Designed miniproteins, single chains, continued (4). Designs and how they scored, part 39

Each design is a single chain, and the fold is of that chain. pLDDT is the mean over its residues in the fold that is shown.

## One batch from the design tools (miniprotein)

Design m13417
Fold by ESMFold2-Fast:
Structure m13417 (fold): chain A 94 residues (1-94)
Amino acid sequence: DKLLEEGELLLIQKKYEEAIELFDKVDEKNAQALLNKGIALYYLKKYEEAIEAFKKALAVDPKNADAWANLAEALKKLGKYKEAAEYEAKAKAL
């Protein structure tokens, strides 16, 4: 997907808002686009929105260890350490 590739390049360049705009144009069930959108939202410090994106990625691909790990990191930023530890354990078990 050209939009996914262009969004990933913008994410590497730390152009997070522009990357999200492209990821939002990718199919809504694309786990990689949802994961990358969550990462961009995390770096914008939009932790609640990042958590939502990571949960959507996991609904598509529950075996995605990166999505579990990133979900845990976003939860730690919100002070939800117990929930974060549970999801870190899931990431390590995959």
Scores: mean pLDDT 87

Design m13419
Fold by ESMFold2-Fast:
Structure m13419 (fold): chain A 79 residues (1-79)
Amino acid sequence: MSPETKIASLLTAAALHVIAAEISLERGDLEAARESVEAAEENLEKARELMKKNGIEDPEAEKLLEKIEKRIKELREKL
């Protein structure tokens, strides 16, 4: 898999975990919400690491990363 494809995959996984955390919070499952937030953070960190290691400067990927990071921060403040 190319670095770009792997980064896209990791960002997609992070976004899905954020959605899972939001659904778990709505249902009152705080433990599941925390686990999903942690999974989102891990995938986001891996995406950042790959971008740095491969010298990838993609404005669209960076915007997506920033949006996911903001949503994770908002979720952490509620947990």
Scores: mean pLDDT 84

Design m13420
Fold by ESMFold2-Fast:
Structure m13420 (fold): chain A 61 residues (1-61)
Amino acid sequence: MSLEERVRRLLEEIKQTTDVDKALGLSAEVERLVRAATPEEQERIFPLVVEISKLVQKLLD
């Protein structure tokens, strides 16, 4: 399973949740995946990470 596929699944899970604690946990997993990724992989998943950040910010507002 590719890193992009894993991040995309986490994005879809965040879209489905109204639970702030769950969304923060999923976001923390995304951060862990980004830190373990190569610079090339980080560049590829950057748009997905931005969307995740926006969704989490909306839940916190």
Scores: mean pLDDT 82

Design m13421
Fold by ESMFold2-Fast:
Structure m13421 (fold): chain A 94 residues (1-94)
Amino acid sequence: SAEEEQAKKQFEQAKEDMELLIEEAKRAFPDNEEVQKLIEEAKEKVEEAEKLPPKEALKRIQEIMGEFMRKLEEIVGEEKALEILRRVSRRAHA
């Protein structure tokens, strides 16, 4: 259906955004073991989300992204987490 096709496209976009977020976090905090664990967990969760039907996959990846940002903020603080988001936003619109 058109709704499922749209959900699939939105999931692919969210996956690209998540991949940029992981890359920027890894680059910014290469020696932070808690950030590295958070990245590994996020990668595994995204791979599991891809196996779901398109609408469920989209909902799941949005939840994964929100949890990732919340936990990143807890580890590195709000200012550093916001800087990562700004870098991702700049790359996504490049």
Scores: mean pLDDT 87

Design m13422
Fold by ESMFold2-Fast:
Structure m13422 (fold): chain A 58 residues (1-58)
Amino acid sequence: SGLVRRAAELAGMSVSSLREAAKLMGISPRTLAKRLLEAIAAGEDPTRFLTRLLLEHL
């Protein structure tokens, strides 16, 4: 969806990378994209957010 593409673009990653991250976390790509966009809107660094979130799920 456009949501997943937009989140990947803003995070500086490919859609495939975002989908793989979501798979490793056991969540949908849409859920990860939504959380990532919310974090970016709150002024959080997307790379830092993803690293923290990945560690919380692995």
Scores: mean pLDDT 82

Design m13423
Fold by ESMFold2-Fast:
Structure m13423 (fold): chain A 78 residues (1-78)
Amino acid sequence: GKTLTVSASGLSATSLQKGEKVTIVNTLPEAVQLLDSKGVVLAEVPAGSQITLDTSHLEPGEYTFVAGDKSFTFNILE
């Protein structure tokens, strides 16, 4: 499956295809929250951990990872 890494330098990819199961790897020393375009929290990835994100149920559009004062934006494409 595809991997998306969250690090201090940003995201390893800025777009995902809808329908993919993607491994989200958080390399930061703090938890990150995944938010949709309306600011709804969809998931949390603990510090130094990973989750599997199933994009098949997500709407195409802009999503954001938030970790403290940092935010990283990516898009889900149709």
Scores: mean pLDDT 86

Design m13424
Fold by ESMFold2-Fast:
Structure m13424 (fold): chain A 77 residues (1-77)
Amino acid sequence: MMDLERGREHEKKGEEARKEGKYEEAIKHYKEAVEHYRRAGSPELVRALALLGAALHLAGKDEEADRYFAEAERLFG
């Protein structure tokens, strides 16, 4: 499914950006990964939400990060 493949592509790009300290770029890619995984109904959504939350915290966007962590926790259990 194209959404699952696109989600994985964006997750990898987000990880590369995060490793380079490009947190705004990482956030953009992780948001794309979240939306693609959400459309695909993929269990990889939980991981992508946690990665997005972590990148948002690194960028100092703590309130936004907490919202994505809460969604990930709700979906995981």
Scores: mean pLDDT 85

Design m13425
Fold by ESMFold2-Fast:
Structure m13425 (fold): chain A 79 residues (1-79)
Amino acid sequence: REDEAYERVREAARKAAETAKNIAQSLGLPDQQIKRMALQGAADGAVEAARELVKEGYSPEEAQRIADRVIADLVAEAE
């Protein structure tokens, strides 16, 4: 199911963003840099999850579309 794949990629992105945010906060970085690192973490997490979808039989095009959609939604939610 596309919805299940989307939720899986979104959760991976969210977890990666939270890890990046915690590291940035530990380093005492300014709020704007913390936000940037969290968004980069989300993008990296989404890409990694999409690669796992391809290994499980999703097409590269479908996996990329799901990852792009997750990243776009998370960016919109952060603004």
Scores: mean pLDDT 82

Design m13426
Fold by ESMFold2-Fast:
Structure m13426 (fold): chain A 87 residues (1-87)
Amino acid sequence: EKEKQEKIRKAIAASFLGLSGLVAAELGDRETAIRDFEHAYELAKEISPEAAEYFRKALEAVRAGDLDTARQYLLEAIKKLDEAVKK
């Protein structure tokens, strides 16, 4: 079941990158935040277009300095990734 395992690994990686990006943004490291969210978006595109769209919206919120909105979109992206890898 190689394809399912690869999707799970990418989903975990995208989730960790999104969380890393949010933490970086909250600490004022905007460059790391943008980079981590961009990587999360690229990985999510391989698994779930819905999750990728939420990561893209979170990235836009980070660029705008709206961390509350970025956090909300990140949580939705993680939920969509979880849904995409469940059976």
Scores: mean pLDDT 86

Design m13427
Fold by ESMFold2-Fast:
Structure m13427 (fold): chain A 69 residues (1-69)
Amino acid sequence: DEELIRRGRELAREYRRTGTYPISPERLEILREIGRKLRLIGDNTEKALALYKAGKISKEERDELMGKV
């Protein structure tokens, strides 16, 4: 868990240092997983974003689920 977050931060710093951001699908998945873990209510937030992106819910429903009020 913490190790995954640390690894992702190191990868991001490496790409920033090199001036390029080509990310493989594998590395993108790691960064997405870290994003999920950094959200205290990540399960609801991730589900809301995924449903909205898939066109299953409205913007208003997404914002409600994410607690942006």
Scores: mean pLDDT 60

Design m13428
Fold by ESMFold2-Fast:
Structure m13428 (fold): chain A 76 residues (1-76)
Amino acid sequence: MKEVFEKIAKRANAAGDEALKEYERWKKEGPPSKEELQRIARLFIEGAAGYYIDPKNREKAEELLKLAKDAIEQLK
């Protein structure tokens, strides 16, 4: 069972890394379109959920959730 959770955590952490990569692109190139912001917000939420599986990564999960909220606020 532990090995299964470790494999899930590894895949989930990869989703978090992808979300952060999208955020770095946004910081460099400026705010994306509303449609792109919605996609990025979804990636942040997925990445945060992934990181939250591993207790060691909960701080990273909270950071991604804050970024998701900021992206959603920009959609208003």
Scores: mean pLDDT 71

Design m13429
Fold by ESMFold2-Fast:
Structure m13429 (fold): chain A 63 residues (1-63)
Amino acid sequence: MDDGMHTLSLASEGVEEAMRKGDVEGVRKAVEEAIERSIKEGYDEEVSRRAGELLERGATSQL
């Protein structure tokens, strides 16, 4: 699996729930937790962080 896609997959459920509630902090937390978990599983740190940052920016721009 691509490192970025793995991070996005891990974050997707938490980000979706936080967006439904209008919770900007919840979106950030879900993304951060997904990045950390992806890195712990041996995925590339920079790719994982970059994918998470793009997701967070896109999600928070909708709130």
Scores: mean pLDDT 78

Design m13430
Fold by ESMFold2-Fast:
Structure m13430 (fold): chain A 77 residues (1-77)
Amino acid sequence: SDTDAARAQAEALKELAKEKGVEEAIKLAEKALENLETNPDLARELMTKAQELLEKAGLTLEDKIKIKKKVDELLEK
């Protein structure tokens, strides 16, 4: 479902933000998770902001692979 995919993406972004120490991105990803069921549009906006902060922190190819792998793992559950 769209909600499952969005949750997987938010969880993956949260984990990467924790690894990179980008506290603002962690908070945005957590807020997105809180809003996935009640306000999906807000959740999407928050995830976009978290991704933008991570991009500014310098996402590597390895980081992008980690996100993809985490999303795939979460969607299999």
Scores: mean pLDDT 80

Design m13431
Fold by ESMFold2-Fast:
Structure m13431 (fold): chain A 63 residues (1-63)
Amino acid sequence: SAAELLEKAREALAEAERNLRDPAPHARQAIELAQKALELDPNNEEAKRLIRNAQTALTLAGI
């Protein structure tokens, strides 16, 4: 379900935020899970926010 995918996406994003040395794998996981949730519910604003936040974390990981 979309709700289950969003829960897993939140957990993955939290792991990315905790693992500052290498947040990329968990940030990518959060994006993939949130994108799957968005496929099930295209207007889900939480999924869109999770994708944006994870994308920001992924971008900042390059510094």
Scores: mean pLDDT 81

Design m13432
Fold by ESMFold2-Fast:
Structure m13432 (fold): chain A 114 residues (1-114)
Amino acid sequence: MKLEEAKKHYEKGLKALQDGNYDEAIKHFEEAVKLAEEAGDKRLVGEAYLNLSIAYLKRGDYEKAVEYAKKAIEATKDDPELQARAYSVLAEIYEKLGDKEKAEQARKEMEKLR
């Protein structure tokens, strides 16, 4: 039941993100993380953290975008494809922050997962 509720919140978050409702997307992804952690679904935790990072990035909240990208990287260590996507998002955030060195480091980590 908790996993079904986590997936429902994740899907609502994706729709809110697609519709440009970033605050609503964030709330749904935060609930999806909580419920997915309680259910032990590490993949869904990683996907929800990744989309939290994207939602904060789209809002221009780069500090929180970095925080959630790093949480997504840690949650996805057993999924190289999803972890590579998290590093890609982290690199984009650092580029927007003007931190070229950290952006390049994130891209190098992404390349190791190919």
Scores: mean pLDDT 88

Design m13433
Fold by ESMFold2-Fast:
Structure m13433 (fold): chain A 80 residues (1-80)
Amino acid sequence: MIVELSPEEAEAFEKARAKALAAMKEFDAHPNAKKQRKELLKGIGYMIRAIGYAAEGDAAAAIEALDKATEVLKKAIEEA
């Protein structure tokens, strides 16, 4: 079941998705990323959860999950 987001929700979701994707790219490029495997899995878990929320039409929960993924990944990069 794919639910169509409103234009405002779609824009907010896309912005959150872009931030999460950027954080993932920085994580993948970091030489010590492997040391933060638990944080990587946690970040991926939040991204999967965000896709689920978006599919159910809960844009707010999807954006929150993407923000949490971004936070986890950025913290892991900073600590590595």
Scores: mean pLDDT 74

Design m13434
Fold by ESMFold2-Fast:
Structure m13434 (fold): chain A 73 residues (1-73)
Amino acid sequence: SLEERLRELLRRNEEARRRLEERIRELEEELRRNPELPEEERERLELEIGVLRIARGAEELVIERIRRKLEEL
């Protein structure tokens, strides 16, 4: 059914968002644990965190869309 497919898609996207949040946390912890990192390496990590935050935001929008559609069923 469409409901079952949407629930599966919701589960997968919620899992993806959690993995992104975990990876962001790990990278932020790496920056905190290594305050003496070379500037280039720090900038690389900060850029990676930025990209992951954008990806997390996109996943949150997808999740909201799926939840809204499920509420209509």
Scores: mean pLDDT 89

Design m13435
Fold by ESMFold2-Fast:
Structure m13435 (fold): chain A 78 residues (1-78)
Amino acid sequence: SEKEEIEKLLEEGIKLVEEGRKKLKEAPPEDIPAAIGEILRGIGLVTEALLRAKRLLKEGKISEEELEELKEKAKKYG
């Protein structure tokens, strides 16, 4: 269940980065700060998910392969 929570957190972070990047490309100048804010929040969630995943690896609750899969998913959208 902790792994599922991490995957959800990672997916939420990725969605925020994608939406923020889309808004940044389409945004008039006045909306740029808000778009950047969404990207930064998304990066924060991705970072938290990966830190939690590294903790689970140290505790033996996930494999190194599972951590690498999460990192690759994050990298695709980072």
Scores: mean pLDDT 83

Design m13436
Fold by ESMFold2-Fast:
Structure m13436 (fold): chain A 98 residues (1-98)
Amino acid sequence: MEETLKKAEEAREYIEQALKNLDNPEEAAKLLERAFKLVSEAGNLSKDIEVRNLLTLAGQYAYLGYQYLKEGDVEKAREFAEKALEYVEKAIEKLKEL
């Protein structure tokens, strides 16, 4: 649980940094890729089904944001990065209750 929380909190920070750096899409994409990897690691460490589902959604949205940045669609990337932030924050809240 402590390891999972730490990885989820690190992922949240990378997503927040990506959202602040959308004017530099290449850097924002690297940040979302790091967030995706951290969320995947956190999901693999979690035995709680609800937490795993929230981290899976966060990871899927972070990866979609990454893909749209690679395609130059900054508006869709913002939308999906914001959804990734929402779901990683929900996972962090749930982890703190465990």
Scores: mean pLDDT 88

Design m13437
Fold by ESMFold2-Fast:
Structure m13437 (fold): chain A 61 residues (1-61)
Amino acid sequence: MKEKRELVLRAVAHSIRAVAAEIEGDLELAKEHLRKAGELLKSTGPEYEEDSKRLFELAEK
């Protein structure tokens, strides 16, 4: 339970950093942060699988 909360919070932090990177024009860094957020959500188990998949899809564009 505590571990899931920490993973979700870290995924949120990476999502914020991805948006900041996009604002700065660093699309490569933005994609890396989106992928990391997706991996963190995936590691929580099935509850966040859909959100994880969406983050990976955003990283591929």
Scores: mean pLDDT 78

Design m13438
Fold by ESMFold2-Fast:
Structure m13438 (fold): chain A 96 residues (1-96)
Amino acid sequence: MLPEPVELSEEERERLKEYLKESNIKLSPEKEEELMQTIKAIARALDEIAREFMEELIEEFEKNKDIDKLEKLLELTSDPELRKKIEEAIEKLKKE
């Protein structure tokens, strides 16, 4: 498939990534769901930034032992490497 003709600049991608990280640190569970939906919408335009941000969310949710949020991240990504990392985190948490 051809890439989308409209892309965000490198500066805009960095700004958005920083905003999402800051929001995630300070979010309630309901606001985190909004953040995850935002990530899903952005993933098409910002594949590389979304991937890096997704990896940080995986680490944060694993640290917080939040299986439900990890399962939601799995729903938001089709990247096989990210899916594998999320599944490994979920399995690790299910054991303890």
Scores: mean pLDDT 67

Design m13439
Fold by ESMFold2-Fast:
Structure m13439 (fold): chain A 81 residues (1-81)
Amino acid sequence: SHLEEGKKLFREGRYEEAIEKYEEAIKENPNDYKAWNNLGGVLAKIGRYEEAIEYFEKALELNPENLAAKIGLKEAKELLE
């Protein structure tokens, strides 16, 4: 899946390609909170904290109990300050 391809690219440090795959996953299924969370994670990894916050918030809107998105949101906000 595009989500799994994105995760592989992220682990390989291929962040721009990972973003593309996560965007494809979201386009195919906009309710996939994991794709939104992972897109937030890669954006945070490359220092795009404001965008990362928006995507983590979207993941939490879709799944309020997503611990990964809660942690990512907190960390991105702390790094933006």
Scores: mean pLDDT 88

Design m13440
Fold by ESMFold2-Fast:
Structure m13440 (fold): chain A 58 residues (1-58)
Amino acid sequence: SQEEELQRQLRRTEDALREARELLAEGRSPEDVARELSERYGFDPDTARAMVERVAAE
């Protein structure tokens, strides 16, 4: 269902944001983190970059 798909997308996004925070805290570059989010979670490169920029602005 659409509701189940939305819940999966939300979980994926939350997991990716958590990993982005961890990788940035470990000293990885924003560019490397965005690439990993795209590769591991299947986000568009532009979306992955926007997510990393959001986390870095925290």
Scores: mean pLDDT 82

Design m13441
Fold by ESMFold2-Fast:
Structure m13441 (fold): chain A 64 residues (1-64)
Amino acid sequence: ASGAETIAAAAVGELREKLGMSDEQAAEIFRLLAGKSEEEAARAASAVGKAPDAATAIEAARRG
């Protein structure tokens, strides 16, 4: 696994509990973060962690 995959797994785990995310929403965020460089994934994960809902978290993961 890459550093980006490790960051994605940690972010999804915390957010799943906080926001009651579905498996599909969690998988989308993981895919978006794991596809980035480690630096971009860390930046995106920080924004994702501050999201008030799953839809906002997915958008944050897309933007970087």
Scores: mean pLDDT 79

Design m13442
Fold by ESMFold2-Fast:
Structure m13442 (fold): chain A 84 residues (1-84)
Amino acid sequence: REALVAEGERLRAEGLEALAAGNAEEAVRLLEEALRLLIEALGPYHPAVADALANLARAYAAAGNEELAARLAAQAEAARAAAA
């Protein structure tokens, strides 16, 4: 579990670096894998999963997929509310 969290957080950090560099498609790829690992390790209602969903929403918006970005942002808010 801890190893999956560490890898998920590492990929999330790399995805955010890609997003900051303007590489939106690479950011989506890295953040999707980060989200997958964090859900596997922590379940869908953990604050780290909510943060990963919000980061992925930002990456999809940067890639031009506003519909999916809005859906993921709503999922992030729901996950954060459930975790509280």
Scores: mean pLDDT 83

Design m13443
Fold by ESMFold2-Fast:
Structure m13443 (fold): chain A 85 residues (1-85)
Amino acid sequence: MKIEIERLESGRLVAIDREAQLAAVEMDESLPEHVAETAAALELMAQYRDSGIDFKEVIAVPESVVRKGGEEVLKREVRRRAEEL
C-alpha cells in the first residue's frame, strides 16, 4: 500500500492512497464538525480535480489529533479504511 503525504494550499496535511481512492485530511476544529469536514473535503477535491483521482472516501481528522500524532495518524486512517473495503 503506497500512501502519499501532501499539503493543501491552506496548509492542511493530507494522506492519499491513489490505488484505493482514499484520503485522510486535517480538519479545522474551530468550525462546527460538519462544516469543518465539508470544507476539508471540498478543498481536497478542488486541488486534485485535474489529477485524475476520483476519491471514493475522504476521512476528516481533527487538527489537534494530527498535531499530536503527526502524519502517521492520517496514514493510519487511510490504512484502516482500505482494510474495510
Scores: mean pLDDT 79

Design m13444
Fold by ESMFold2-Fast:
Structure m13444 (fold): chain A 84 residues (1-84)
Amino acid sequence: DAEELARQDPALALQKSEERLEEARKKGDKEEEAEALISLGITYLVMGKKEEARKYFEEALKLAEEIGNKELIELAKEGLKKIE
């Protein structure tokens, strides 16, 4: 659970999500890229870094809409709602 890891060890959560993002981008795996961007958004949100969280959720939403993944679109939108 990305949120639980972010609460317990935000630095580790950031490292894992960043590594996942880099790997997904190298492979051209847009679904994994969107998932990694959501995980980064969640981690920054848990850390109280709302501006960074917003950027990652917005990137994830655009990518999720591009690939037509409804689940990822919903997750990114929920993240954006929590930034309020």
Scores: mean pLDDT 86

Design m13445
Fold by ESMFold2-Fast:
Structure m13445 (fold): chain A 92 residues (1-92)
Amino acid sequence: AIELAKKAAEEALKAGLEAVKKGTGKQLRKGIAAALKGIGGLFQAEVLKDAKTAGEDAKSGGEVAIESGIPEAEKLGKRGVELGEKAIEAAG
């Protein structure tokens, strides 16, 4: 559960950073929000050992990255959502 949540949060962070790197205005703002959720998920998984909250943060971050409309961010964001959902289920 924890390792899966870490991977999900890493994908959400990468997705957010791609939206920041390639986006402007709304896309940039969505990228920042997604990256912050990814960082939060990493903190929850690595420091607090809370796989469920980490998975929830990663899923939320991935969803925000998808909303940016940046293709690379959408691909990584979808991965973050998928892994985040699996982390939530595994934390059960």
Scores: mean pLDDT 83

Design m13446
Fold by ESMFold2-Fast:
Structure m13446 (fold): chain A 113 residues (1-113)
Amino acid sequence: MKRATNALSLNTAVQREDGVWVDEVSNERLVYDEKYGLALPQFLVDSLSEEARDEVLELVKEVLEKGKLSEEEIQEYVDKLRQIFEDNGETSKEIQDAIKIFESALLEQQRNS
């Protein structure tokens, strides 16, 4: 696919001619996952185990398929993302920043939906 979604920011992910995926807004380097049809920031893929990455992508796919979220559901999904990272031993500043990006994206989607 030439376009996807950045699973954390919910921005459009675009594939360059060289095959590299980037966030259309931030120009952050992304990794596309064919199984889920979603992209994740390269720093997350580098930080996470394959199991943790799959859990994150499954959670985000559920969020996107559900579409409309209440404030309570947003908190639940943010808490689930935090739990996935903690259960997999991921507590770095980069992971904390990733959780904040995801929360901000869900709040923005709620406001614009």
Scores: mean pLDDT 81

Design m13448
Fold by ESMFold2-Fast:
Structure m13448 (fold): chain A 80 residues (1-80)
Amino acid sequence: AEELREEGLRLLKEAQAALDAGRLEEAIELLLRAAELFARVPGGDRAAAVALDAAARLLESLGRFEEAEELRRRARELAA
């Protein structure tokens, strides 16, 4: 169980590195993978929601508003 959380945190660090390098599409993919892992861990729903919101913000910056809204909907469901 803790291994999935550790992997999710590693993916968040990789996403930050991708953002720092201007690789927005890669950062989105890494954030979505981190969210999937966190959602599979007990108590990980909040971390998954945060990762989905971060990915949604990047999608909005790329003009991909429908995909961003879907991620925000999923984040809201996890935070309920």
Scores: mean pLDDT 86

Design m13449
Fold by ESMFold2-Fast:
Structure m13449 (fold): chain A 71 residues (1-71)
Amino acid sequence: SSEFRELVSKAVGYVILAIGYLLDGNTKEAIKSYQDALKYLEQAKSLSSGQDKKDLDAQIDLIKKRIKELE
């Protein structure tokens, strides 16, 4: 659905923003951007099933791990 695609697109945007902050040494802002990405991925996951849900679960787990590594 268009709603699913918009949520995934938003999440990707926040991941790119987080990487940009990390490259600039702004760890605190990077963590906030990753947290915003998680919010949109969790919303996209609620609209998903099957393989899409599994793929989103993997991405969510990866971002959660990155946040823990930065804390």
Scores: mean pLDDT 90

Design m13450
Fold by ESMFold2-Fast:
Structure m13450 (fold): chain A 56 residues (1-56)
Amino acid sequence: SKERIEEELKKTLEAIRRGDRQGVIRHSSEILDLTESPEEVVEFSRRIQQEVQRLQ
């Protein structure tokens, strides 16, 4: 569901901010498992990459 995807996205972004590499891998993988649309996968990947770039 969209709710579960948004929860996993939130957890991925929190893991990025904390520098938790394992958390990033785990939660971003859950997003891929929960999404059925290639467009949604691209959108979430861009949002994740933006946060990573901000933190360097």
Scores: mean pLDDT 76

Design m13451
Fold by ESMFold2-Fast:
Structure m13451 (fold): chain A 55 residues (1-55)
Amino acid sequence: LEEERKAIDEVMEMLEKGASIEELKKFREKALEEGLEKVAAFTETVIRTLEALEK
């Protein structure tokens, strides 16, 4: 849970800094490798939202 909170905070910081979709995809891959499936799902939702906004 603490690791999940820290990872979610990192995603929020990336968004605040204007991270690209590719950077978010790399973060999602890392989360999956670490077994943080909830964090990966959250990051995937963020990626899909950004892609929809670019449409």
Scores: mean pLDDT 77

Design m13452
Fold by ESMFold2-Fast:
Structure m13452 (fold): chain A 52 residues (1-52)
Amino acid sequence: KSIFERVSGGTISKVVTKYQELVNQGVKDPLRETSKELGFSVEEVREAVREG
């Protein structure tokens, strides 16, 4: 997949962990905030969460 082709598994784990952290904090749009904080597209974050 696109993000899995571009970055290491360690980076994927960081994306998933950040997303879960933001969900647990009650952030309104955790996909968008994860994207903004880590510099990935919303679609890349969604793919990492869905496939990881």
Scores: mean pLDDT 77

